# Designed miniproteins, single chains, continued (2): the designs that were tried, part 61

Each design is a single chain, and the fold is of that chain. pLDDT is the mean over its residues in the fold that is shown.

## One batch from the design tools (miniprotein)

Design m6091
Fold by ESMFold2-Fast:
Structure m6091 (fold): chain A 85 residues (1-85)
Amino acid sequence: SEAERLREIAKLLKEKAEKEPDPAVSEALRTVADLIGQMADALEAGDFDKAKAYLGELQKFLSSLSPEVQKAVEKALEEALKEVE
């Protein structure tokens, strides 16, 4: 399901955060993983308004990051998406 795919992405991002030597990137990856996990839980519950709210918070958070941290997070997201097939 879509919720299961999002949970796997969140798990992979948390694993990447643990291995990340840059503390700013590591913290950003953990925050993104938590928001994606919350979106997955909302989708599983059928709460599409809540899922949209978490997506909005994710977009706002990504926009608040420095360009360097944002690029690192985007790369990690692309890698996680490829892994969940």
Scores: mean pLDDT 87

Design m6092
Fold by ESMFold2-Fast:
Structure m6092 (fold): chain A 86 residues (1-86)
Amino acid sequence: SLEEELARKLNEAIRLADEAGKKHPDDPLVVEMGDALVEAGVAFQRKDYEKALELLNRAIELARQAGYDDLVRTLEEVKELVKKLL
């Protein structure tokens, strides 16, 4: 289902972000990206997909600036799935 695919890709993004945070805990871009993803997770739990999309766009921008190409790709996929729920 769409919900199962979203959960799978969101968990992949969270795993990639966790690995980035472990390697670079004091990097401001990584910290801000982590904060945006936590807020996006809360928005998903509340089914506030518009706010989740805004926060995902912020996380994608920060991940791109930090050079985490795998995370950027996974977050773009999450974004497309969220758009299908709007």
Scores: mean pLDDT 83

Design m6093
Fold by ESMFold2-Fast:
Structure m6093 (fold): chain A 60 residues (1-60)
Amino acid sequence: SLSDQLRRYIDQMTDLVRRGDMSGFQRILDDGLSWLRQNNSSVSTIVGFRLQAIGILNEP
């Protein structure tokens, strides 16, 4: 369920960035980070999620 929820956040962020909705991207990023902290996710999981978000922003 954790991996599935992370994939949903990543997919949503990817879609929003492709549409040029940067405010939507930031909202989903903040929501995902909040959800990870509420679910006591490891530091490595949180860092990995942030790195994936940066990757989406820098996708050619």
Scores: mean pLDDT 83

Design m6094
Fold by ESMFold2-Fast:
Structure m6094 (fold): chain A 56 residues (1-56)
Amino acid sequence: LQALMAELPADLRLEVEQLAAEAEGNQEYLELALVTRLGDRLLPVHLKALAQYMSS
């Protein structure tokens, strides 16, 4: 997960971090938001992993 975040372009990393802040620990909301915004750019398994990581 740390490695995945490091490999993301800076703009995508910022988007993930902003969505995580908005979700306020709500993993289900974050996962839905990530799929909606980044579903065409990241694999579903990576979006789920990011949602779990950022919601911990």
Scores: mean pLDDT 74

Design m6095
Fold by ESMFold2-Fast:
Structure m6095 (fold): chain A 69 residues (1-69)
Amino acid sequence: DEEAAREAAIAAALAAMRDTADELGRRQAKYSQEAAEKDWKAGVEKYEQAANDAARRVRELQEAIAAVS
């Protein structure tokens, strides 16, 4: 069933996005707080860039889901 397969794929993608968004939100908030309170350097900044890239991917996936709905 194509509809059931689509629903399962969307559900799996949403679950993965929620897990990623929750972890991203917690880490992003802590990194932002620590950056404001203390100087932190290139290693942590690299992770922040990766987190921002992940957030962009989540937005693109949400738009794709909305277009299919």
Scores: mean pLDDT 66

Design m6096
Fold by ESMFold2-Fast:
Structure m6096 (fold): chain A 86 residues (1-86)
Amino acid sequence: LEEALEYVRKAIEAVKKGDLEAAIEYAEKALELVEKAEIDESTKREILQYLNAAIAAAKQGHLEVAIEALEEALKLLEEAIRELKE
């Protein structure tokens, strides 16, 4: 999950720089890692939905929507990591 979190952060930075190819690549890498993660099913589905929404928005050039979706995925990943450290 920490590796997925790093990829989401890199995706946000890439969108801010206008590097949509890198943003999509990083978001897809985070998606793969989350799909393989053994976490709460509800939280996992929400993270995957936001990552997919961010990828779709980036592909369409909707930068603000992509950033918002990535930020929501980041928050949910931070929460999931916190729950695992109990």
Scores: mean pLDDT 84

Design m6097
Fold by ESMFold2-Fast:
Structure m6097 (fold): chain A 82 residues (1-82)
Amino acid sequence: SLEGAADAAKASFENAAEIGAISEEAAKEMAELLEEIVAKVDPAKLQDFFDDVGKGVEEAIRNKDDKKALEGIKEAGKKYAK
C-alpha cells in the first residue's frame, strides 16, 4: 500500500539517523520532503519512486552525507513527477 511504502521509507530514514549515518534533522527533513513529493508523483511510477528513495538511503548510509540524501529524494521526485 502507499501508506505502508511511505511508513517503511520514513522508518529507514529514522534508522539511518539512529546508526549515525545521517543527522536526526536530515531524517526529519527527508520525511517531510517525502510527504510533499509523494503527492506530486505519477501514480503509475510510485513503485519506481520508492525503489529510488530506498537506493538513495543505502547510498547515504555508505557515504554519511546528509546533503546527498536530501538531494536524492528531490531528484527522485522530479524524475517521477506527473
Scores: mean pLDDT 80

Design m6098
Fold by ESMFold2-Fast:
Structure m6098 (fold): chain A 72 residues (1-72)
Amino acid sequence: MSLNELGRQAIEAAREGNAERLRELLLEMVKIDPVAAMVAADEVIRVAREVGNEESARAAEEAKKLALEAVK
């Protein structure tokens, strides 16, 4: 699966309130490209909060922290 497709699916999961799927997708992005994962996590946090899904926003914040550690 491409990084673009992973990011798109993570945003969709955020809109649907599927925090578990969202976490899986973002963690997969962290393994492939932590910089792309950070960018995707920020967008997912924005979308999740706009739709009122705080659990998805928290999952994306966790993935972003892991991506930051992977970058340094």
Scores: mean pLDDT 81

Design m6099
Fold by ESMFold2-Fast:
Structure m6099 (fold): chain A 99 residues (1-99)
Amino acid sequence: MEKYLKEASELALKLLRDPTKENIEEARKRIEELRKKEAELPPYSKEHIEVGIARAILEIALGVVNVDRRRAKKAIEEGRFEEAEKLVGKEIVEELLEE
C-alpha cells in the first residue's frame, strides 16, 4: 500500500475506533496537510491521485465520527445515556459530559 493511503487508513481506523477530541483534531490537521500537498502536485499524477484518495478516506471517517458524536450528544441531552454509549462508547460519552 502506498505511504499516503497506508497512513490515512491507519488514522481513519484509529479515529473510527476511538473518536476522541484528540483523534478528531489529528485527523483535521492531516486532512489540511493533504489538501495543501494535493494543490502542489501535478494534476492527474499518481501521487496527486493517491493524496486525493487519502484525504477522501479521512474526510469520510471524520464525517461518520462527527455524525455519531452529534447523535450521542443529543441522546445525552435527552437522558438516553445507554443509546449514547452504543453509538460512541463509554469513554466518549464521559468526554461529551465534560462539555
Scores: mean pLDDT 82

Design m6100
Fold by ESMFold2-Fast:
Structure m6100 (fold): chain A 73 residues (1-73)
Amino acid sequence: EETAISLAVAELAREHGLTPKEATVLAYGVMKGLSAEEVAALMKKQGVDISVERAKRLLEELRRRVDELIAAM
């Protein structure tokens, strides 16, 4: 659900100190089912220095939060 993704990414951004640009790319990555490598590449194109490892960790955490929100609905 788009609403669950929006809520989950806002919480993740607050907890990890993400910029709006990082949060937007992560939300897009979850919606499109992108890999951590694809998300890291998109962030680098937007001027955000991020490792594939960090992108993978953030994507996995975001997906878990989205799943939890959907289960609670």
Scores: mean pLDDT 79

Design m6101
Fold by ESMFold2-Fast:
Structure m6101 (fold): chain A 74 residues (1-74)
Amino acid sequence: SQALIEALQAAAQQAQEQALAQIKQLGQEGSMVYETGSPEEAERKAKEIGDGMAQAATGAGQLKAEADALAAAL
């Protein structure tokens, strides 16, 4: 049904918005890492932030692709 498609697309959109918010927060933390802290701490945090961003971006892309495929199939 159209209502089911809309619900799934809304859920995917919400997940994408959460992933984007997480990426934005990690970006803010990344900026602060370069402004404060020790070199060793900055390097560790930069790696963790980069890994987190990559994971969030991949998940958001997959959810969008699935939502688009469901809409196209109906």
Scores: mean pLDDT 67

Design m6102
Fold by ESMFold2-Fast:
Structure m6102 (fold): chain A 139 residues (1-139)
Amino acid sequence: SPETILQNLMSELAPKLKELFEAVENKNKEKAEQALKELGLTIGRVANSLRDIVKKENLTEDEVQKIFDSLTGAFNHFLHKMTERAFSEEEKQARLHELNAIFRELTNAVLRGNEEAISEAIARLGELLSEIAQKAIEA
């Protein structure tokens, strides 16, 4: 089911998001850089796994959208926590809008099986998370 798929994907992503959050909270730049690299690799693995599952399980576009809506929600929650101290409300809203645009691009790329577009969306997500982590550590 989409719920079981989402649970399996989140089991890989949630520990990496936690590691990044803890590194930022502790203002440990080296650990934050390592956590960002590991999170980026995990997001890439998750996106490619989801592309393969969509094909193997014949998931509908609505089922794929439901999974990505939940993933988008989880990352919005994560960014909200990461931006609480270092960002103005305007700066926070700008990053949340960019995050939502990236996930929309990623959803479309997975639905179309476009490996290049998946890689491009993941690279943009990594850059966004890196910028947020750096600013949060410097606060």
Scores: mean pLDDT 87

Design m6103
Fold by ESMFold2-Fast:
Structure m6103 (fold): chain A 72 residues (1-72)
Amino acid sequence: LEEAKREGLERLERLGLELVAAESRGQISPDAAAKGLAAVREAARRVEEAETVEEIEQHVRDAEKFVQDALA
């Protein structure tokens, strides 16, 4: 469980860096980047509170989908 939380948080950190990079390249608006980063932060909180590996994977996937939709 703790290892899954650590890996999930690392994936969310990388997702946040992708949003910052996309904003820097002008691919998304500052508003879209801010909303994406807020979603990543909320997902990180849910991952830390998760009681199962399935919950961790779900929260990370939800954040990844939100960011993918923001980048489209």
Scores: mean pLDDT 80

Design m6104
Fold by ESMFold2-Fast:
Structure m6104 (fold): chain A 118 residues (1-118)
Amino acid sequence: KEELLKKGEEYFKKGKEALKKEDYEKAIEYFEKALEYYEKALGEKHQKVAEALLNLGMAYLKLGKYEKAIEYFDKAIEASEDPELIARALRNRALAYLKLGKYEEAKKDKEEAEKLEE
């Protein structure tokens, strides 16, 4: 468990560094590895798993892969009980919905995020 968690943290850090460099493909590779190790160590419903899923969604969003981004934001919301993380996922999912012309879904996500940030 501890060795798996350490590898997850190492890949998560590399993913965040790749995001800062705008290397979105490399960020996806690293966050996918982080997710694999975090899920093995912690199970599907854990803050670290949710954070890796959120960052995968954000990387796909930056890459213009909006449907994939939504898929990962959905998983991040399901994996978390943290209102701040859920609000971040909802705001970014709303942006992806806007890019796909899904204005009703985007509005709903924005309103739900605002309610959670109260």
Scores: mean pLDDT 89

Design m6105
Fold by ESMFold2-Fast:
Structure m6105 (fold): chain A 78 residues (1-78)
Amino acid sequence: GSEQKEIIREVAKEKGIELSEGALDALATLLEPYVGEDLEKFRELAEKLIEEFKKRYPEKKVIDAETALELFLRVLRA
C-alpha cells in the first residue's frame, strides 16, 4: 500500500538514490508476499536492496523497474 511505497522512497532518499515510479510499484508488489504488513521488515529489505544497488551499480543514482526486479532476485537468492 501507500505506507510500503513511502518507506522504500524514504530509504532510497536517505542513501542518495532516486526511484522511478515503476521501481516503487515493482518493489512494493514483490516485497508484500515476504513481509506482509510488517513495516519494520519492509524497511529492512528496502535497505538491503538499496545497499545491493550501490554495491552493484556504484556509478548509477536511479533505480528503474527492471533494476528493482534484478535487485529483489539477488537479495532473496543470497
Scores: mean pLDDT 78

Design m6106
Fold by ESMFold2-Fast:
Structure m6106 (fold): chain A 65 residues (1-65)
Amino acid sequence: SMESNIRKGEQLIDEIVQLIRDGAPRDVIRAQVFKFSDYGVDNLSQQQLDQMLLRLEQALSEAYA
C-alpha cells in the first residue's frame, strides 16, 4: 500500500542515520543510501519520492550535526 511504501522508506532513512551515528564505514553508508534510492525509484510516486528525499536531507543534517 502507499502508506506501507512510505513507512519502508522511513525505516531505510532510520537505518542510514543509525549507521552514521555508529560510525559505520563510508562504503556501508553508501550501500544503504543506494538501497534507499533503489527502493524509492521502484516503489514510490514522484511526490512521495520528493517527500522522502526531503526527510533524508533533514535526517542527514541532524545526524552529522
Scores: mean pLDDT 83

Design m6107
Fold by ESMFold2-Fast:
Formats: C-alpha cells, sequence, structure tokens
Structure m6107 (fold): chain A 77 residues (1-77)
C-alpha cells in the first residue's frame, strides 16, 4: 500500500503542476490580447514565451499520464 499511496501523491502533484502550467499559458495568451485557448496558436506562430508555456503543459500532462498508469498497474494487483 505505500507504493499506491506514493503513486497517488505523485498524481496529485502532477495534476497540480498541469493546472499551474495551463493557467500560465492562458495568462500569456491574455497578456497578448488573445483568448486563453490561443496559447498553442501563438506557440506555432513562433512566440517563444507561448512555446515555453505550452511545452510546460505538455510535460506536466505526461507526468499525469505516467502517474495514472502507475496507479492503474498497482490497482490491478
Amino acid sequence: DPALEEARRRLEEAARREREALEAAERIAEEKGKPPIAAVGLALAGDKEAEEAVNRVFEATLEVMRASIEITALERE
């Protein structure tokens, strides 16, 4: 059970980081006079600040996926 508790703690931490990264990306879009969902479009257009924010979201999402897979594997046993 300590492994499952640790995996759940990692998922909560990863989910928190993902929310923070999403909020940061939305803030960058808003600061540039765009709707919050436009952060990806700004990154694709070569805005380095938006690209960095979107990359942080991607990394945080991968951490959430990894933690979710670990929990699922532990719950199967």
Scores: mean pLDDT 78

Design m6108
Fold by ESMFold2-Fast:
Parts: C-alpha cells; sequence; structure tokens
Structure m6108 (fold): chain A 94 residues (1-94)
C-alpha cells in the first residue's frame, strides 16, 4: 500500500489530468477509488494519519459533489489546486 502522502499526490495528479482532458467520468471514478483507498488506510492507521486521511476524504467528497453539480472544468481545477495546497501544508506539518 502506498503511504498517505503518495496516495494523495497520485490522486491529485490523476484528477488534474482527467479534468484537463474533460474526462468527468474518469475524474469521478478516480475520486470514488481514492476515497475507498483512504477509508481502508484510515482503518489501520495511527491516530494522526487517520485524522489526515479523514480530512482528505472530506475534501475529495466535496470535489465529487462539485463535479455532479456541473461546475465548469476551469473552476474544478481551481478547487483542486486549493484542496491540494491545503492538504500538502497539513502533510508537511505532520
Amino acid sequence: MPSLEELVEETFERLREALEAGDYEGAREILDESIRRLQALSRTADPATRALAREAITYLQLLRKEIEAGVPAEELLRSLENVERTLRAQLAAA
């Protein structure tokens, strides 16, 4: 299993590629899979890693809702950049 940091980084890279390609279905599948992987990781993780994983899940669920609401790709990419910046700061502080 990848680390929390590797899983988060992989997820944001894949999401950016899908959204830039206009692949909303692919972006949704990436979000669903990443949320499941983070949930699995949180069940066996130490308390600090579990807290960060739960926060990442919350942000990914919000992005999924934005995709379902039909938010434009440019706005979704801006939301993704804001989420990535927030999570990277928290991971760096841990």
Scores: mean pLDDT 80

Design m6109
Fold by ESMFold2-Fast:
Structure m6109 (fold): chain A 94 residues (1-94)
Amino acid sequence: MTAEDRAVWAELRERLLPEYRAAVEEANRTGSEKAIAEALRILLEAALEFAERTGDEELLDRLEEELEQLIENGSPEIQKVAKEFLERLEEIKE
C-alpha cells in the first residue's frame, strides 16, 4: 500500500467510520435486516470509493464476486444494496 493509498484510506475512515460504527451498533441492537443492509451499504461505499480512487482493479473484481454472492444468498434488503453497488461497479469498469 502506497502513501497515496493510505491517504485515501485515512480520508474515508474520517468521513465514513463514525456512520459505519453507528450502523453496526444499530444492526447489533435490533438484528433487523434493514439495519444490517445499511451497515453493508456504508462498507461497500468505502470499498468502492477506495478501489476507484486508487485504481485497484483486483479489489473491484473481488467486490463484483462478493456482490454476486450477496444477490444469490442474501435477504431482500441485502440483495437490493448488492444490486445497486453491482450496477455502480459496472459503470466504473466501462
Scores: mean pLDDT 81

Design m6110
Fold by ESMFold2-Fast:
Structure m6110 (fold): chain A 81 residues (1-81)
Amino acid sequence: DEFWQRLGEKFAEMDKDGDGKITKEEFFEGLSKVSDLSEEEMEALFKELDVDGDGVIEVKDLEKLRTDEELRERLARALGL
């Protein structure tokens, strides 16, 4: 599954601290380098991925993408996957 490998690579690039958690700021910086999404679009995407509402995205939150086809497609387009 090449998509999941590329997604993991992109998220690792965004995880500046290497702690397995992506902050809103790291997510915005990472997306803005590869897409032309507005700040509002990036914020909406972050909120949908932040399942726990704790202000960070963890690898476990990406499991939502296995069942949420629309969110998966939106993230794939945003990351150029």
Scores: mean pLDDT 75

Design m6111
Fold by ESMFold2-Fast:
Structure m6111 (fold): chain A 100 residues (1-100)
Amino acid sequence: SKEEIEELAEELKKLAEENYKKLKEEAKNLSKEDQKEVIDHAERLKKEGLDRVKDIIKKYENGEISGEEAKELLKELIEHQKELEKIHLESIKKKIKAEK
């Protein structure tokens, strides 16, 4: 339903913002140069995630995709965002250990 799609979109937007905040916090343990790189990358990931949500909603509202297809795409994007968080947090932790 439209309500379920809106709920999934809001969950994904919240997840993208929470991921951004977590990456920024973890980056505080890096050098200023590496902090900038991580923050710039986190900004890009947040923007890309939000843009994908917007595109899915637009396609659904325009009738280009069904409500079931929209829900599937949003659920896949939520899982993708969770996996990206794990990968990036692990990358930051490795950089912290390797930083001189």
Scores: mean pLDDT 81

Design m6112
Fold by ESMFold2-Fast:
Structure m6112 (fold): chain A 93 residues (1-93)
Amino acid sequence: DELEELAKKLKVDVSTVEEAKKKAEELGISDELFREMAEAIARKLPPEERRELRVRLLSEIFDVPEETVRRAYENPGDPELQEWLEKKALEKL
């Protein structure tokens, strides 16, 4: 099973991966992105490669274009972008 292989790579129980996947689905994260993110964590990929996965993750969670998330990384002091992201984060609570 795909989840068993992923659990082995992450060195956690299958039930932990199943619970994480369920929560990812509730947040609107695709199965493919969840798998890619977990694989990147298991492989301890460099920060730059993990940044692109993080951009995709935030894009799916907040239902916003990847370009908007990249702008946040490039311009962390943009007040309008920060306010908008805060509002989106609160919508998920």
Scores: mean pLDDT 70

Design m6113
Fold by ESMFold2-Fast:
Structure m6113 (fold): chain A 83 residues (1-83)
Amino acid sequence: MEELLKELKKEIKEIEPNLKDEEIEEFINKFEKIVKAMGLDEEAIKELIKKILTALKNEGFEVVKKNLEEAIEHAKKVEEEKK
């Protein structure tokens, strides 16, 4: 996990060099929270990182950030429906 998050941070910085380290760190923290909440294994996390990096290259950071926030809200709703 720790190495995967470190690599994701590095790749985001290379694709979006003008982003502040604080903004990247906030994104990584949100990503870690969703991954832990969903109980994803290492292989699923690697696939999700690959999708995020692809979307970042094609759509940019703001779109990826919004999609992650929407995914967090959707996961919360699904968890509430299963109670």
Scores: mean pLDDT 75

Design m6114
Fold by ESMFold2-Fast:
Structure m6114 (fold): chain A 70 residues (1-70)
Amino acid sequence: SEKELLEEILEKKLKFYESLRTESGEEAKKKYKEFEELARKIKKQLSKENQEQIDEVLEEMKKELEEKLK
């Protein structure tokens, strides 16, 4: 179901932010890539609204990763 896919994506988001706080930039980058790959795979199965929310989250995560790697 879409709810299960959204819960899985939320778990990947939480793992990214935990990595961003506690691990190296390289590890955070790996978690970002995992989120990005999952988002790409599930995008066609989501409503337009949820697709737009995921794109927004990806943009925010990318900015925070770039700040950490600076």
Scores: mean pLDDT 84

Design m6115
Fold by ESMFold2-Fast:
Order: C-alpha cells, then sequence, then structure tokens
Structure m6115 (fold): chain A 64 residues (1-64)
C-alpha cells in the first residue's frame, strides 16, 4: 500500500467499526472484522476485502 491508500483504509476502518457498534455488533465481532480487513488490505487482496465489506454490510444492515 502507498501512504495515501493506507490513510484512507485506516479512516474507513475506524468509521466501519463505529457503524458496526451502532448497528449492534459486539466489540469482539468488530475487532475480529477490523483485524481481518486490515490483514487483507496489507496483503493487497482488495477483492477479498471488498467481498468481506459487502458481506458485513448485508449482515448488519449498514451502508459502507
Amino acid sequence: LNEVQRRVAEHDLAELGEKLLAAGASEEEVREIIERLMALVEAGDFDAARALLAEISKRYGVEL
């Protein structure tokens, strides 16, 4: 990741965590999701990261 992509990802992950907590996800669920997303982003697997975000969006009914 370049520095710009990293900053955007960090901001988006923080926002995602807050939205998930507001939607009723547990702190444990949010931590696990963020850790998994960060690992995928750092590995450069943006397709898998996008698929995970889509699944989470459907599961918790939040717009990402």
Scores: mean pLDDT 75

Design m6116
Fold by ESMFold2-Fast:
Structure m6116 (fold): chain A 74 residues (1-74)
Amino acid sequence: PSEEELDDEVMVALVDIYYAIGKRDIEKGNLEGAKETVEILKKLQEDAVARGLTRAAEHAQNAIKELEKEIEKL
C-alpha cells in the first residue's frame, strides 16, 4: 500500500478504537467520557478531511453520528 493508504488504514483503526471507548462509556453511564470521545473523533474527522483520508473521514463521521444519537437518549 502507499503511505497515504496506510495512513488512512491506521486512522480508521484509531477511529474504531475511540468509537469502542465511547460505546463502553455510554454503557457505563459515563456521559462526560462519551462526550470527550466525541470531541476526539471530531478532531480526527477534521484531520482526515484535511489530509484527504476518505475512509477515515467517513468512519469518524459515522462514529460521531452513532455516539451522539446514543448520548441523546441518555
Scores: mean pLDDT 85

Design m6117
Fold by ESMFold2-Fast:
Formats: C-alpha cells, structure tokens, sequence
Structure m6117 (fold): chain A 115 residues (1-115)
C-alpha cells in the first residue's frame, strides 16, 4: 500500500529527528552541568558564551522535536486510515511534544542567565 509506505517513511523520519534532538539535549545538558560546576572566575570570563551555546543547542533540539511531532502526527493519521494500531505513534508524538516544551524552557533559562 502506498499509504503504508508513506506512513512508515514518516515514522522513520520522526524517529531519526527524535534521535538527533535527544543528542542535542544531551550535549546541552552536559554543557549546563559543566557551567554549573565551573569556578566563579571562569563563569565571569566565558559564562555568557557558554550559556549562548547551551541556549542554541536546546533551541535546535526543540526544532527537531517539533518536526518529529509533525511526522508522527501525519504517520498516525495514515495508520488510522489503514485501520492500524497507532498507539505507539501516539506515545512517540506525546514524548516529542513534551521534549520540545522542556527544550524551549531550558533555552529561555540559559538566555536569562546570560543577561
């Protein structure tokens, strides 16, 4: 079925985008932990640059999760049209939306600390 092939392609794109988003979230989380552990002199010298990089990574992760959510939503619609179980796609969609929200909040926090 052409619809099934399209649904599987969309699911795969969603999975790939989620994996990339997760990687950027981990990189941002690691940089944030390093920033918090750094001595006061080091934060005074380069903290604004590091926080800017953290905010950029979280913002990019949020964009990837947003695209993943769109792909999962479209795949779920096609699965329903085909009479297939879309419960896993629904869970993946919900997780992507949640991770997008988390990434956006963390990006905003990093930008506020940079000020």
Amino acid sequence: SEKLEKAEELKKKGDELTAKGDELMQQADDLWAAYQAAPAEERARNGAEVLGRIAELYRRAAELYDEAADNYSKAAQLYRELGLDDSELGKNLAKAVGNKGLARRRAAEAERLRA
Scores: mean pLDDT 91

Design m6118
Fold by ESMFold2-Fast:
Structure m6118 (fold): chain A 94 residues (1-94)
Amino acid sequence: KFQQKVKDLQQKIKKDPNDSKSWTNLGAAYQQLGKHKDAISYYQKALDIDPNNIDAYRGLYKGYLSLGDKKKADKYRKKAIDIAKKSKDSKKDM
């Protein structure tokens, strides 16, 4: 039940507004409801809190694809790949 899930996430965010994962989950719930612009705004809030949140970048990619904005979608896809690559290469300096 997405309506209840949204309410539960909104309560969690009220208690901890700096929980980037909860903002990402709220974006995902709104995206499943077809509210792509609202989902994008919640993913952007998640990134304001944690700029390394790969799931939020992936959410923005899907959200912008749903709006037909392929250029913005591609931008966020590339950012998600870059962050994932940096995480994999984090022990390059030995």
Scores: mean pLDDT 80

Design m6119
Fold by ESMFold2-Fast:
Structure m6119 (fold): chain A 89 residues (1-89)
Amino acid sequence: SLEELLKSFVDKMIKTLQEKYKDLIEKRREYNKLIAEAEAFRASGDTDKAKELEEQAQKVREEMNKLRDEAYKEWIKLVDEFNKLLEEL
């Protein structure tokens, strides 16, 4: 039925968002760890090691930005598909 199709679509949207959110949280933890390690090396006077870790952290931040962009695009696509489904009701 259209009602069952609608419910299945909503469940798919929720699952997709949960999955993308989990990936983003994991990358944020990686970023935070790298920044904390960089701060520790900077405090100990190892500026070169601190810079290397800060550069690694920036790469992770760029990956997080890509994940946000991908999540947003997927969300917009799902919303468009959902709206088309509603127009057929």
Scores: mean pLDDT 86

Design m6120
Fold by ESMFold2-Fast:
Structure m6120 (fold): chain A 99 residues (1-99)
Amino acid sequence: MEVIEEDLRASAERDLKQAEEALKNGDKKTAAGYYSRAGLDYLWLGEYQKAAEYFKKALELDPDHPGAWIIAGWGSVAARLAGNTELAEELDKKAEELR
């Protein structure tokens, strides 16, 4: 598991760097994709608050994505695991509205 955790952390850091580069280039949809990937990496690392925040950021950058309701659902799960009930309720509502 430790080897996987190291790889996930490195992956998240790379995805965040790519998201920042995409934002500098005005490509919000590409940035959203990288933020959702970082969110998944942090979710698997057990860093639930970071996971929830990055999923939320991905939704803000690409709200029209066909999978946006799935991203909102993952973010809600992460927020609940972090003990952030307000963020979890916000993302649960968004997931239901996007279905």
Scores: mean pLDDT 81

Design m6121
Fold by ESMFold2-Fast:
Structure m6121 (fold): chain A 62 residues (1-62)
Amino acid sequence: MATEEQIEKVRKALEENPDGLNAPQLMKKTGLSPEELAAALQELMARGEIVKQADGRYVLAK
């Protein structure tokens, strides 16, 4: 399960990049491991805060 700190890092990176970021870009922006990033993305998607685009980018739902 992702920590709130890890979730906040992902959310902030996406707020700074409204066109969206893919997983490698998010790892570079947040410094999270692949496992930590996957957990944070899963939780943000479950909350309806982000959506995954067809090209693999993640964007904020607003």
Scores: mean pLDDT 82

Design m6122
Fold by ESMFold2-Fast:
Structure m6122 (fold): chain A 98 residues (1-98)
Amino acid sequence: EELLERAVELIREAIRRAYEAADKIEDKEKRRRVISLVVAAEILVVAAQMPYASLEERVAALRAAIENLREAAELLDEESRREILELLEEAERLVESI
């Protein structure tokens, strides 16, 4: 489905931006927390693309990925947070339409 594929691309872009923003965090604990959340989201995106996964399972995995990335975004600088949240809002809208 085109909507699922597009949602995955938006979430992958959010993941790339979150990793880039995390690399600039001086606080080691905060950086570790962001990386942990982004890694969890990356695993969930992979789960959403597994050939044996049902559509319901794929949607659930993408929703969980979005949630982890929203939590990570709250720990980032204002500009990175804004950009990531915009991507996640569009991704969630697409997932809701599936």
Scores: mean pLDDT 88

Design m6123
Fold by ESMFold2-Fast:
Structure m6123 (fold): chain A 61 residues (1-61)
Amino acid sequence: MKASEEEKKEIIEWAREEYARAPDTPAGRAAVARKVVDYMRSKGYSDAEIAEILDEFNAEL
């Protein structure tokens, strides 16, 4: 299923909040990425769509 631009922004905002709460360690960063991936997969997004949103999140970091 294709994410809307609004939905992408909501996911990125949530991911940033999770990142801010996580320890600033490789394990903390990996845990946030895992939460984002798991959430999107649970919503029926493809791996390509998940990668697109993660790339957008990293570009805005």
Scores: mean pLDDT 72

Design m6124
Fold by ESMFold2-Fast:
Structure m6124 (fold): chain A 85 residues (1-85)
Amino acid sequence: SEKEIEEFTELVLEKAPDNEIISTRLKAQGLTVEEFVKRLREALLKDPNNLEALEEAVTLAVALGLDEFLEIFIKRLKEVREKLS
């Protein structure tokens, strides 16, 4: 839902700058955390079944220990992948 995407992206903005792996990866890509989160939020709001955005959300939820959001996004990603198979 939109509320879940907003809550998730707020937590990523808060926690990702202190995560060395995520911050290093984004710097290598020439992205700020703010720019990256904005793009991810827009992608998920435009299409909640966007595979690339869902895979990124799962990766972030794992790295940041966001277990509730990990459960939400991994379930969605699995459903989308099963429909494409």
Scores: mean pLDDT 82

